# Ledger of designs, part 97: designed miniproteins, single chains

Each design is a single chain, and the fold is of that chain. pLDDT is the mean over its residues in the fold that is shown.

## One batch from the design tools (miniprotein)

Design m3590
Fold by ESMFold2-Fast:
Structure m3590 (fold): chain A 70 residues (1-70)
Amino acid sequence: MAAERAALAEAARAQADRLAATGTPIARVLAELLRRTADLLAAGAPLEEVQAEAERLLAAARPRLEALAA
């Protein structure tokens, strides 16, 4: 349901806000990924599309995350 999807998107945004509040560079990158995933969920994208985009975003962020972890 759209309402269930909206609640999931809201939960993802709340988690992103929590991560951003830690102030670490890694947490900010992860918060960006969660916000983008939440936006797709809120827009009504199919779950398969949301998962594929989340995986793509994580793969694209991987070099940045590795650099920040070093």
Scores: mean pLDDT 77

Design m3591
Fold by ESMFold2-Fast:
Structure m3591 (fold): chain A 64 residues (1-64)
Amino acid sequence: SVEKALELAESLPSPKARAQVLTEVGKKLAEEGRLDEAREAYERALELDPSNEEARKNLEKIEA
């Protein structure tokens, strides 16, 4: 579940690893039509790793 994935992300040792998990969660949420939750996941990923191009591009797609 998304909640479980977010808990696991917080337990990861590096911010970049946590951002990667959040980006994957966001992609799954967007595929399910849960766009508000996907947006939140991508925003959190970018807070942890502002250089994450995948999170940035996917956030742009759901905001457009």
Scores: mean pLDDT 79

Design m3592
Fold by ESMFold2-Fast:
Structure m3592 (fold): chain A 86 residues (1-86)
Amino acid sequence: AREILELGRELLERLERGELKDVRLTIGELLRAIGILLDLERRGAPEKEIEAVELIIEALMAVMQGDEEKARELLEEAIELAEEAL
């Protein structure tokens, strides 16, 4: 839960700084989030933790498509869900 919360907050801050406009950087973060999702699924993590990471993945995909507003909304939702999982 804490690691997902920290990831969501980090990505939101980086999005606001314009750092995720670098497609290579965003791809790296997407691969990291997918790795986290696979680990959570394998160990049977709580549904809210899985859903929070899925929202982070959707947010990063939105960034890659140029939809920064959707990405922000999805990251904020992921952060809220991860906080509820604590």
Scores: mean pLDDT 83

Design m3593
Fold by ESMFold2-Fast:
Structure m3593 (fold): chain A 68 residues (1-68)
Amino acid sequence: SSEEAAEIGAEGAVAAAKAGDFELAVRAAEGGARQAGGEPSEEQAKKAAEAAKKGDLEKAKKLVLEGS
């Protein structure tokens, strides 16, 4: 489902951000949004990755879905 795709993408972004890899966090957010059926902009993916960096999984998931 789109929600499952966004959750997987957001979880991947949180894991990447915790590892210090913000580029990978942005790519994970983009992947989640694309799997949810969207074509996110780089800016939308970066906003999701910033939420993930703060550890806010719920906000990161919402931003991934908004990019779909």
Scores: mean pLDDT 81

Design m3594
Fold by ESMFold2-Fast:
Structure m3594 (fold): chain A 58 residues (1-58)
Amino acid sequence: MEALELFAAGRYDEAIAAVEAELAKDPTNKDAWVTLATIYERAGRLDLAREYREKAAA
């Protein structure tokens, strides 16, 4: 996914924006919530990563 490529390049803000745009179209996309949680976890934002993993599990 393009968002994971941006994340791999260290472009966290662009990766987050790409996933948020996908979720704006389909908030039921669990894969997008998991991707967002993974980006925040790798960025050290563990509180946000936990919130988004809960969204993915809902």
Scores: mean pLDDT 74

Design m3595
Fold by ESMFold2-Fast:
Structure m3595 (fold): chain A 59 residues (1-59)
Amino acid sequence: SMKEEAERLGDKIAENVEKATPEEIAEFLAKARSLSKEEYDRLVKELGEKIQKGKEKLK
């Protein structure tokens, strides 16, 4: 499903954000925008939280 595809791509981006291509980020945002506003807001928030947790591991 589109939701599962968006979640999987978000996880991949969060695992190594410095290696994420502009195309992968654009694809994630496009897939997330095809969902409801609630799902879009959730996915974007979760990606941000995962990236922040990744930064904490560097310290």
Scores: mean pLDDT 75

Design m3596
Fold by ESMFold2-Fast:
Structure m3596 (fold): chain A 86 residues (1-86)
Amino acid sequence: SEESKRLLLEAEAYAALAAMAHWLGDDETALKAAEKALELLKKVDASLFKEELTNLLEELKEILEEIDSPRAKELLKEVEKLLEEL
């Protein structure tokens, strides 16, 4: 669907922002961006976009695994659950 394509593009942008912010040491911005990406990905039609969803969720997982915070651990569990459901 057009909506799912738009959500995927927005999620890609937020995932990229999360990665860049983490690389710069701004974990607060990285976590906010990762959370926004995850919210968008939850709305995507998994039956049509399984590969794209898997790739973006794995990218978010890698970023969140590098951040030592309780919020990162919560988001990581959500990402892992979504990957298991795909």
Scores: mean pLDDT 88

Design m3597
Fold by ESMFold2-Fast:
Formats: sequence, C-alpha cells, structure tokens
Structure m3597 (fold): chain A 80 residues (1-80)
Amino acid sequence: MKLSFEEFKAVALETVLPLIKAGKIDLAVEHLESLVRYFKLSKEEAKELVDAIIEQARAAGVPDDLIEEFRKKVEELIEK
C-alpha cells in the first residue's frame, strides 16, 4: 500500500495545519520533516507540499508571522 503524492499531500495537510494553527511551529516542522524522510520525498515534492501547507494556512486565517516562521524553518531543513 503506497499513497499517491496527492493523497500524501492531503494527509500531511490534515496533520501539519492544526499544529501551525496552535502555534506549535517547531512540532509542525518536526512532523513535516519526519513525513518527508519517511516517504522519501524529493526536494521538489517537499517544496510543493510546503507551498500547499502555506496556502491552506493563509486561507484558514493563520497569522502571517506564524506562517513565515514555519516557512523559514522548513526551507532550512529541505535545503540541508
């Protein structure tokens, strides 16, 4: 059983977005890093997932400062 990238992206959104909404940015980043590592996403796939999470967070009314903190920390992990 393997999730398609679209199915995986939906599951990741459902798990990461509530952590961002709660202001638990470090935990959200750690959870996303674990998902990227576990499913062996490429850098391109990881960036697409991050973009999708940021867009959904903005749509959900998450404060821009929390979104920016999440983006910065995740980009640092993906680029390593």
Scores: mean pLDDT 78

Design m3598
Fold by ESMFold2-Fast:
Structure m3598 (fold): chain A 71 residues (1-71)
Amino acid sequence: SKQFEADVLRALADMVLALARIAHEKGLITPEQLAEMERLADEIRKAADEGNVEEAEKHLQRLVDLFREAL
């Protein structure tokens, strides 16, 4: 169901953001990179809450790419 997909996308965003916060505490990413990742996580949650799974997936891909490129 779309609700299940939305719940999964929120959970994945929260996990990536938790890893990003750990990386920031270890000095691996900048405060500016963390802020952009937090912004993307908020966009994923907003899209998921609106039932827009496609937009949530696009924002999640961007978040993952940004996190990977920052390391």
Scores: mean pLDDT 87

Design m3599
Fold by ESMFold2-Fast:
Structure m3599 (fold): chain A 66 residues (1-66)
Amino acid sequence: MKEKEVDQLLLEAIRKIRENLSDPEKVQEIIDEFKKKLAELGVDEKTIEDYINLLKSYPEQLEKLK
């Protein structure tokens, strides 16, 4: 089921971003890989955009707390 796969990929991307917050290049690579994997699963463009925006907001939320 693609929803379960998407949730797993999102969680893994969030963990990787947390580990690489000081490396914007690696964060972008993680986001690009996640986007590519969602497209490979046949997820529609709007849903992919929503998830990418969620991932991009995660590092910003952590920066605001520091």
Scores: mean pLDDT 73

Design m3600
Fold by ESMFold2-Fast:
Structure m3600 (fold): chain A 61 residues (1-61)
Amino acid sequence: QDLEAVIAELERAREELEEEARRAEEEAKAGGGDPEAERRAAILATAAAILEAGVAFEREL
């Protein structure tokens, strides 16, 4: 097990989640404030933030 490889995969996953959150946010705005699209954007943004915190924690160790 290579910790750096795990961290790299987590960073990649975070980047993908951030991209999905951005697209969902744009979709919510294009939908004129569709609450389901806004909720999906918030969930994806939160997931990306959690993953970013996890990567930061691993880097601290």
Scores: mean pLDDT 74

Design m3601
Fold by ESMFold2-Fast:
Structure m3601 (fold): chain A 74 residues (1-74)
Amino acid sequence: SMVDELLAEGKARIDAVAAEGKAQGLSKDEIMSRFSQLIAELVAEMQARGVPRDEIVRLATELANYGQDKIDEL
């Protein structure tokens, strides 16, 4: 599904942002801010495409939890 594809893409992008941020010595708060921006951009894209709210909420929640786990690993 489009949600599963966007979830996989979002997780890969979160991984890249976390790795880049860690390499650059960014704070956990700054890295989390970048995750929030990424998730907001994906949510806006899904809203523009008329994706059902439940699918958008699922994507946003899973990506937010994934990002928090990445921050906790840093």
Scores: mean pLDDT 84

Design m3602
Fold by ESMFold2-Fast:
Formats: sequence, C-alpha cells, structure tokens
Structure m3602 (fold): chain A 73 residues (1-73)
Amino acid sequence: IADVSEPVTADEIVAGAEQVVADLRAGKLTPEEAYVKLVALRILAAYNELQGGDVSKAREAIDRAAAEIDRLA
C-alpha cells in the first residue's frame, strides 16, 4: 500500500461496523455499499490481528452487521 495511515484500533472497527448498520437502516447506504464497507472493515481487522491485536470483539461486531445487511437485502 503506497499510503501509510495511522493504525485503526479494534474499538474503531467496532464503531465502524455499528455505523454501517445505522446508516443502512437510515437509508444512507444501499445493502451493496454497506457490504463493501464491511469487507473493508474485515480487512482492517485482519491487519490489526497481524499486528498482534485482539480483534474478537471487532469480528463479532462485523458478523452481526453482516447478518443485519443480509436480513435487510
């Protein structure tokens, strides 16, 4: 990756997953856009795990968000 950004915390990933669901329910995102955002959050969670972080809570939040998108799609 050409750009180096500050590392995203597991708590920020959890907040991101919750925001995706909130935006989807508010009609600010399509199910397709919400799914793309969750894929990005999964990549960030995997990267955070690679750095030795505990991502269990982040993964749980992403999985709950994915189930909600599937329910609304």
Scores: mean pLDDT 77

Design m3603
Fold by ESMFold2-Fast:
Structure m3603 (fold): chain A 94 residues (1-94)
Amino acid sequence: MKLPKAGPLLRADYERERAALPDVPMSERAVKILERHAETPEDRALVEKARENQKKWEEENKDVDPTDPALVRREIASDILAVGYAFLREALRA
């Protein structure tokens, strides 16, 4: 079965996930997921911005307790966003 090109639901979900990526401080694991699925120059720019945001967050939070629930929530949220983006991107491939 061919994946639907420009399916309204899948495209809207993909664009929403893509727009959210730069605003969430990404874990190293999330950045690696994004990098694996980055095929276009635009995708690579998003990965680079995510890497810069992750590095900045780590430098600002180097003294934070690694068991802090807020840090754990950030890692889970970034992983979910990265996986969601990767899934929707694959679904839109022709």
Scores: mean pLDDT 63

Design m3604
Fold by ESMFold2-Fast:
Structure m3604 (fold): chain A 62 residues (1-62)
Amino acid sequence: SAMEKLLIEKGEKLAVLGVILLSEGRREEGQKLFDEAVKLYEEAGDEKGAKKVREALERYLK
């Protein structure tokens, strides 16, 4: 649906910004954006997208 597409697009943009913030050492801000991205993917029913975002965050936080 159009709503699911918008949620996924927003989640992707937040995940990209989260990567940038984590790479700059802004860990708390980056983590919050990843958490929001996971919620958006889950709301859209994109479990694979949500999993990829969670795994990416875990790699950055070690």
Scores: mean pLDDT 85

Design m3605
Fold by ESMFold2-Fast:
Structure m3605 (fold): chain A 121 residues (1-121)
Amino acid sequence: LSAEELAEAEKRAQELLEEGKKAFEEGNLEKAKELYKEALLTLPDLTSRLYVEILYNLGLVYLEQGNFELARNIFESFLSSPDPYARALGYYGLGKVYEAQGNLEKAKEYYEKALELDPSL
């Protein structure tokens, strides 16, 4: 892609991310999921923090739907990233999954790992 095409794709993906977050906040999980999936298909750079943020929010949709397997798979995929921001989000998401499943000790372990990488979480 040209720099112009990349910038337009990133802008569109960011807009879809914001619309998806609004749908999630309004409780429309199916709309949030479709908007996040469209954002991922729009974005050509799979190494960007925007890609990680969109995928993290998609993981939260699966978590809210009770699909713990898909949520966990998404968050676990971040742990192999060289970016500590991505790994922090992965650990934080895993903490949320285990908390939702009632495994509070494992949730605490993952939250502590997330805060070690990013104290602002």
Scores: mean pLDDT 88

Design m3606
Fold by ESMFold2-Fast:
Structure m3606 (fold): chain A 82 residues (1-82)
Amino acid sequence: EVPRDALLAARLLLKMEHYGLTVEDLLAMPPEERMAFLLSPLPASISEEEVLELARELVASGRHREWARVYELISFGLPLSE
């Protein structure tokens, strides 16, 4: 099964790619705007199958844990020092 962390990471990456946003862009946002972005649904152009496919690639590369940590840090507005 695909881990939840990989699904969250894939959803974040696909949303960032769709809107042309970087991690640095998200951290530069006001807290309210950043949280609204994180809580927003996937764009209609992105399928759940695309999320699953990217999530599997992230698991295979081990990057899903790194991106889950990034998601947590963005949620709290903390610098990427850990």
Scores: mean pLDDT 75

Design m3607
Fold by ESMFold2-Fast:
Structure m3607 (fold): chain A 89 residues (1-89)
Amino acid sequence: MEEIEKKIEEEAEKKAKEETEEFLNAVAASKKDVAATIELHQRMAKVLEEAGVGLPSGAHSKEELEKILYEAYFKLEKEKLKKEAKEKL
């Protein structure tokens, strides 16, 4: 069982990193395309709320918001992937 658990954790970390990278690329692309920005903004708000972080009140720097989003998204995806992998065993 421990070998399976380790494999699940390694797979979840790799997939979470890849999905986080794709998400960040989409965020970067949306800033160039005004039409896509609204949809990604709503998705970001949902991710933060599901992570229990909440949206920061007031004005924050672009880099500060991106760091918060990155950490929240990665944590949620890793936990989600681990749970899904265990349920599919």
Scores: mean pLDDT 68

Design m3608
Fold by ESMFold2-Fast:
Structure m3608 (fold): chain A 59 residues (1-59)
Amino acid sequence: GEEERERRRRENLEAGLRNTEKAREGADGIAGINREIADKLREIGDELDKELQQRRAAR
């Protein structure tokens, strides 16, 4: 009946929420790694620019 269909939909919603929560946790981990990589790349770029400027001054 109607009640059984509503119960199934509620159960499916709860299962969907659990799956979404797990996916969110995974995405947060990946986002953290991406931020760290971006930060390191920026730092390397800054160091390279400093070296280039120092070499220009040493000419």
Scores: mean pLDDT 77

Design m3609
Fold by ESMFold2-Fast:
Structure m3609 (fold): chain A 55 residues (1-55)
Amino acid sequence: MALSEAQREEIRERLRAAIATGDNAEVRRLTRELAEEYGVDEEVIDRIGVEAVTA
């Protein structure tokens, strides 16, 4: 399923917080959710992750 822009922003913020706190379990859960439940490509997941760490 395609993510809305608002959902993408929410996921990016959650990933940023998890990465900043070193919560690897939450990072893995969010990336798995994006790939398996929302059908987001690995390239898009990587892009969201980069956006999360560069701000």
Scores: mean pLDDT 71

Design m3610
Fold by ESMFold2-Fast:
Structure m3610 (fold): chain A 81 residues (1-81)
Amino acid sequence: FQADFERDMAEIEVGAEFYRKHREIFQQNLDSIKDPELKSRYLARVVALALGARPTALPTDSPEVQAAIDEYNAALDALRA
């Protein structure tokens, strides 16, 4: 239990830190989305990411956001090694 809990907490910390580091990139991409429905889905993913959840790629993602998500997924995979 303790080891699994520590891993979960580490993943949450990585997600929170990652969002803080890339906030401007996510905000710029969000501001470029014209469709309110797509903007809402983007916001939901950003909130999940800030809480340490593994993000799902969206069609509205900019190249910078795609690169950031790849970086985040690599960091999560490193925690499993």
Scores: mean pLDDT 72

Design m3611
Fold by ESMFold2-Fast:
Structure m3611 (fold): chain A 61 residues (1-61)
Amino acid sequence: MTEKLIEEARRLGERLGASLDPQERTELVKKLNELFKSAPKEDQPAIRKAFDEGALEGARA
């Protein structure tokens, strides 16, 4: 379960980093917030880290 949330957060980050569209970026941030709400509090740091790592990789692509 947690690993799927981490993977989803990473993919959202990758899309955010690669996106030049402010509207798309806003939608991706909303999806991340919904993911956080569905996750146990102890898993939230790992989810955030995956998102941040994804965003960095997306910006390089």
Scores: mean pLDDT 79

Design m3612
Fold by ESMFold2-Fast:
Structure m3612 (fold): chain A 95 residues (1-95)
Amino acid sequence: MKVTEEVQKELSEAIGELINATLEAIALVKKGDAEKGRALLNSTAQKAQQKADEAVERAKKAGPEAAEIAERMRQSLDLAIQSGKAAVDAAIAAA
């Protein structure tokens, strides 16, 4: 239960960091820094994926319930990455 809460918090924070990076990347695109915006999103996504992999491994050691929650949240991170990329691409097309 405590480990499950810690894993949920870490994965939620990683997803939040990615959403914030997406918003910052869009702001950079609007300022004319599209390449910097894409680089920020890509680097944040890579860091978030590494953090998520570590959290999933820790969850697996805690038990099957924690592992299932971590795997589902990792899938949510992948969707957030896809959504962020699409949002940045749309902002570039609109600029």
Scores: mean pLDDT 83

Design m3613
Fold by ESMFold2-Fast:
Structure m3613 (fold): chain A 74 residues (1-74)
Amino acid sequence: VEELLKKGEEAMKEGDYEKALEYYEKAAEEAIKKGDYLAAAKAYENMGKAYEKMGDYASAAGYYILSVAYRLEA
């Protein structure tokens, strides 16, 4: 999970938001499989940031809400 989050952060720094979303999606999926809701929340928060950078504020808001929900489970 941590490695996938790091790869997503690297893609964000490069401006490759589509690739960042792919890594964060994989990180969230792996975290949920492990019951690591805090890591899943972090992945969803970063997906929100990626969509925000892309100008997709509706998708960004959805992922921020999802991040908060998973943090409350942690």
Scores: mean pLDDT 82

Design m3614
Fold by ESMFold2-Fast:
Structure m3614 (fold): chain A 106 residues (1-106)
Amino acid sequence: SVADLLATLSPAEQARELLMQGNAYLLQGKYEEAIALYEQALALDPNNWQAWLGLGEAYAKQGKYEEALAYYQKALDLAKQQNAPQSVIDEIQAKIAEVEAKLAAA
């Protein structure tokens, strides 16, 4: 099982595997499973902007735009602090703008 594999890894490797698995579930439309894995990754590394971004995407896909906005904003702040590429910053800002438009239209 994934749990058996994770038991042999360092915390940093565990966080990476959880993030990758979360992204895989997100791509499959399994948003609740993706959220659980991102939350587990954040328990190991709370400054992982990619996991916060994944939470935002999963919540947005479920129409939970207020929660999505909060998670995207956290991802943006951390990505900027960690000097992520401008393309990443632009992508997160575009997702924020889309969610803000959804909230304004409600």
Scores: mean pLDDT 88

Design m3615
Fold by ESMFold2-Fast:
Structure m3615 (fold): chain A 77 residues (1-77)
Amino acid sequence: MEELLRRVEELAAQAAEAAAAGDYARAAELLREAARLLEELAREAERAGDEERARALREAAERARAQADKLEALAKA
């Protein structure tokens, strides 16, 4: 779990750097990958019976997807 969380943090940092550079399409793809990993972590937390952690991870995944959609729209605008 911790190793996957570290990957999510690295992807989020790379997405922020890409967005700061004006590469919104790359930032969106990086956030979508982060959201995918967050959903995988949420499933693992649910299997472990940690419903609070699972909910927090799903909310984080949803926010990452929403941000990715916003950045993709900016890339196309």
Scores: mean pLDDT 85

Design m3616
Fold by ESMFold2-Fast:
Structure m3616 (fold): chain A 98 residues (1-98)
Amino acid sequence: SLKEEGKKLEEKGEEAYKAGKYEEAGKYYEKAGELYEQAGDYEAAKRAYEKAIEAYEKAGILNPKVYLNLAGAYEKLGKREEAEEARRKAREAQEKLE
């Protein structure tokens, strides 16, 4: 199932993170979040996207797309203020890349 595939990718992200492979960890967590979102598990998606952001930050990588995905998950959970904050962070990250 999508949720089981997401969990396996989250486990790979955790292994990469513990090995100091932060960019790789970010990519695994981002993919896990996308699979959880497709499965309708917005709480798991939110958590995976938060981990992806943390991993990317440790790698020195700005990824506005993950902040937008996090905002979408917050909206599905009814967390409007957190969704607006995530969109603000996505805009700030995008402005730094342009």
Scores: mean pLDDT 88

Design m3617
Fold by ESMFold2-Fast:
Structure m3617 (fold): chain A 59 residues (1-59)
Amino acid sequence: DVNAEAKELIEKAKEALEKGDLETAKEYLSRVESLMSKMSPELAAEAFEVAKELQEKLR
C-alpha cells in the first residue's frame, strides 16, 4: 500500500527533523518524493510541509 508506506516515511522524516537529524530527514523525504504521484493529495500536502521545514533548516 503506497499510502501506508508514504505515511511511515513522512512520520520518520518528521521525527528526524524534530531531533535535528537533517540528513536522515532528507533521505526519507527523497523516498516520499518518488511516491508523490501515487499517493493521496492529503498525504502529498503533508510531505510538502515537512519538506518546507527541512528547507528552512538547510541553508
Scores: mean pLDDT 79

Design m3618
Fold by ESMFold2-Fast:
Structure m3618 (fold): chain A 57 residues (1-57)
Amino acid sequence: MLTPREWAVLRALSASPGANLSFREIGDGLGISEATVRRHVRRIMEKLGLSSLAELR
């Protein structure tokens, strides 16, 4: 299961059709760095069995 932080990142990535949020903007919204967002995205992909960021969107 995803952690609350991983859910927040996933929600930001898929919030709405046409939402184009960068990792930096997601980090700013969550109070974390772009690098931390990128690490959460990798963990989310691993937990969901995804091999590509495109499948997360």
Scores: mean pLDDT 70

Design m3619
Fold by ESMFold2-Fast:
Parts: C-alpha cells; sequence; structure tokens
Structure m3619 (fold): chain A 71 residues (1-71)
C-alpha cells in the first residue's frame, strides 16, 4: 500500500539511509502521480529532495503530511 511504502521510507530515514530513502521516495512519487494522488506525490517528491540534502527530519515531516493526504 502507499501508506506502507511511506512508512518504509520513514524507517530508512530513521536508520540514516538517506540516499536509499530518496531513491525509494522518487519511485513512490512517480507511482502516486500516475494514479492521480497529485498532492501526495508532490509531498513525497519534496521529501526525496530533503533526504538528498541530508535533512532527514524535514523529509519525515513531509512524508507524514503525504500520509495525511492519503487517509
Amino acid sequence: SALGAIDYIIKLIEEGKLKEAAEYAKKLAELLESVGFTEAAKLVKEAAEYAEKGDGEKAKELLEKAKETLE
């Protein structure tokens, strides 16, 4: 599920695997965009950018917001 995928990305960030989290988030954002979850896709894409910059806390915040748009 999309929620489970976001939780997995958050786990990667918590483990310090920011590059892996960013790659996974980019793929998830593409999938969410393709199925019409435009707001969630945008938030997940922004989270990937912050994870690439090393800002795991900001990335997690954006991922939690993405979860909220899917609930």
Scores: mean pLDDT 87

Design m3620
Fold by ESMFold2-Fast:
Structure m3620 (fold): chain A 72 residues (1-72)
Amino acid sequence: MTGQRLGEVVSNSKNIKEARENVEKLAKELGADEASVVSTDDGIVSTIRKGNTVYVVKKGNDGTVTTQELTL
């Protein structure tokens, strides 16, 4: 659920500014402990942490979106 929602938000963002605004709104709605959006050579990477779970979404420069869930 959380990773899917993060993936949808990042996928629908046209640029890093929109991704940051949309991820910040989602993180606030979810009561996330931490949220970030960074630009990399490969595209945009967004993370949300809730408790001991980290959701990582990468949107490549080609528009490919990948989602990963990590337990700390």
Scores: mean pLDDT 80

Design m3621
Fold by ESMFold2-Fast:
Order: sequence, then C-alpha cells, then structure tokens
Structure m3621 (fold): chain A 60 residues (1-60)
Amino acid sequence: SRDELIASLSPRERAVLNALQVDPTASLKTIGDGLGISQSTVSKHIKRLKERGLYKGRVR
C-alpha cells in the first residue's frame, strides 16, 4: 500500500515528500535549505517519489 511504500523511503525522501505536501509551491532551493541538501539532491528525490507513484507532480 501507499503507507508501506512511504515506510520503505529513506528519511530524506520522506522529508521531501512531507515538504511538498505542506507547501506544494516550495522551490527546490527552499526544500533543500530546510533539509540541508542541495537543489539537485531534492530534484533526484522528487524523481524517485514520482517513479514510486507517491508524488504525481504538477504538469505543464
């Protein structure tokens, strides 16, 4: 289930998912600064979350 997928995430991946749910308008820089990671690392975690079906993103 979704909860089992969330439980399988690393702490950083869960933190990125939570940040996106709290503020969907947050920039990669804002999330990265809050978590102590780079914008590129945030982007990689978001791609992983989308691949797992946990975050669908906003399409153009």
Scores: mean pLDDT 75

Design m3622
Fold by ESMFold2-Fast:
Structure m3622 (fold): chain A 76 residues (1-76)
Amino acid sequence: MAEKYAKQAELLEEKLPELVKEAEKKYGKEVAELVEQAARELVRAARALAAGDEAAAAEHLAKARELGLKAEELAE
């Protein structure tokens, strides 16, 4: 199970430049920056889960959620 989180982190890192580029095209640079930060926090959470550190994963997920909500506010 842990290796699945590590693979998800790798896939997200691989897709991150394209995700940021699409967000910038659709919503602008400020939203793209928040999307990039949120995605990086999701990568950190997935890697923490792969390592069995549920507490660290929860902290990174909380940060990703806050950044995602901020991106949503700016996209409106």
Scores: mean pLDDT 80

Design m3623
Fold by ESMFold2-Fast:
Structure m3623 (fold): chain A 83 residues (1-83)
Amino acid sequence: PAPLRVRLSPIEAELKDGDVLRLEMRADGRVKLYDPETGELVAEARADVPVEGIGSVVVKNGKLTGRVSDGERLAEVTGEVIP
């Protein structure tokens, strides 16, 4: 079986290379990205394939890469940052 891959809708946020965000994905495909230090909501997005779970993403060169887990499955997450 191929690894499960999830693409996020474009993220409209002022993010810098090296930023790490906590990710919460809902069963309906809604995604929330949080600052891991403050717990503040940074951005919202939509997943193309919903995985109800939590994870983290890292910003590099205007792109987000990371993982989300529902406790049983692990999915790769990708997205793009729009300035």
Scores: mean pLDDT 82

Design m3624
Fold by ESMFold2-Fast:
Structure m3624 (fold): chain A 71 residues (1-71)
Amino acid sequence: MYYVKVVSAERVSPSAARITLEVYDEEDKSLVKTLTLYVERADGRPITDEELQAIAEAAAKGLNIHLEWEA
């Protein structure tokens, strides 16, 4: 099984964020993949610090289950 670590979550604009995730193999603890996600609100509403944290956690949880993060 793999596990996912949130490396960084940062706003690149008021309504957009960049989230960096690392995927590790549980058996040998080796880094398998680094993924960068770009998230933007369609309505242009600002992303709060709490929302940014929630988005990063949701992304890590979803990726950990399926590892098919091509959207």
Scores: mean pLDDT 72

Design m3625
Fold by ESMFold2-Fast:
Structure m3625 (fold): chain A 110 residues (1-110)
Amino acid sequence: MEELLKITIERAEEALKKNPDNLVAAAIVGAGYALEGNLEKAKELLPYAEKAIAEDPDDSAAWFFLGVVYYGLKDYDKAIEYFEKALELDPDNELAKEYLKKAREAKAKA
């Protein structure tokens, strides 16, 4: 569950340290910062994360992690849009289903 997400973020941090131009790793690390509430660092990585989906629009994982960044930023409309796109590309992504539900519930309470 969250252990897999944590391991994915830790591996992405290592990958980004070795190659700063790794756009997918930037999206994953940005999601990690957003989940920790470090919104300043999450925002710094946003342009790189958005470039990841522009370069490879079929990468479900990149759409999901960019959705997590916007979810942490409390931009629930963009989070929902990106999670729906991730699920369109990979319907079996259980984390995307969970976060889509969380984003919809958060938007309804705002």
Scores: mean pLDDT 81

Design m3626
Fold by ESMFold2-Fast:
Structure m3626 (fold): chain A 99 residues (1-99)
Amino acid sequence: LEEAIRLLDKAADAVAAGNFEEAVRLAEEAAEAARRAGADELAEEIRRAAERIRELAEKTKEELSKIKDPKKAQLVLDEARAMAQMILSIEKLMAEKAL
């Protein structure tokens, strides 16, 4: 489980850097680490969290393509980062409780 927690922290750092593709990859690696640790239910939760972040990134990219106002674009990006951070924080808390 320590490996899964470490990978979730790296995913959160990727979100903070605006790299959602890297965050999804790291979250998927965290799910595999949880599965190897025997935490199958946690692994499924983390995998679903990775899918939610992927969908959030796709939706955000589509919305940004329609926005001409830089201030509105920044708000949309900030909201997306906050949501992804929240998703990852919940999964990290669940992993820590499973220790």
Scores: mean pLDDT 85

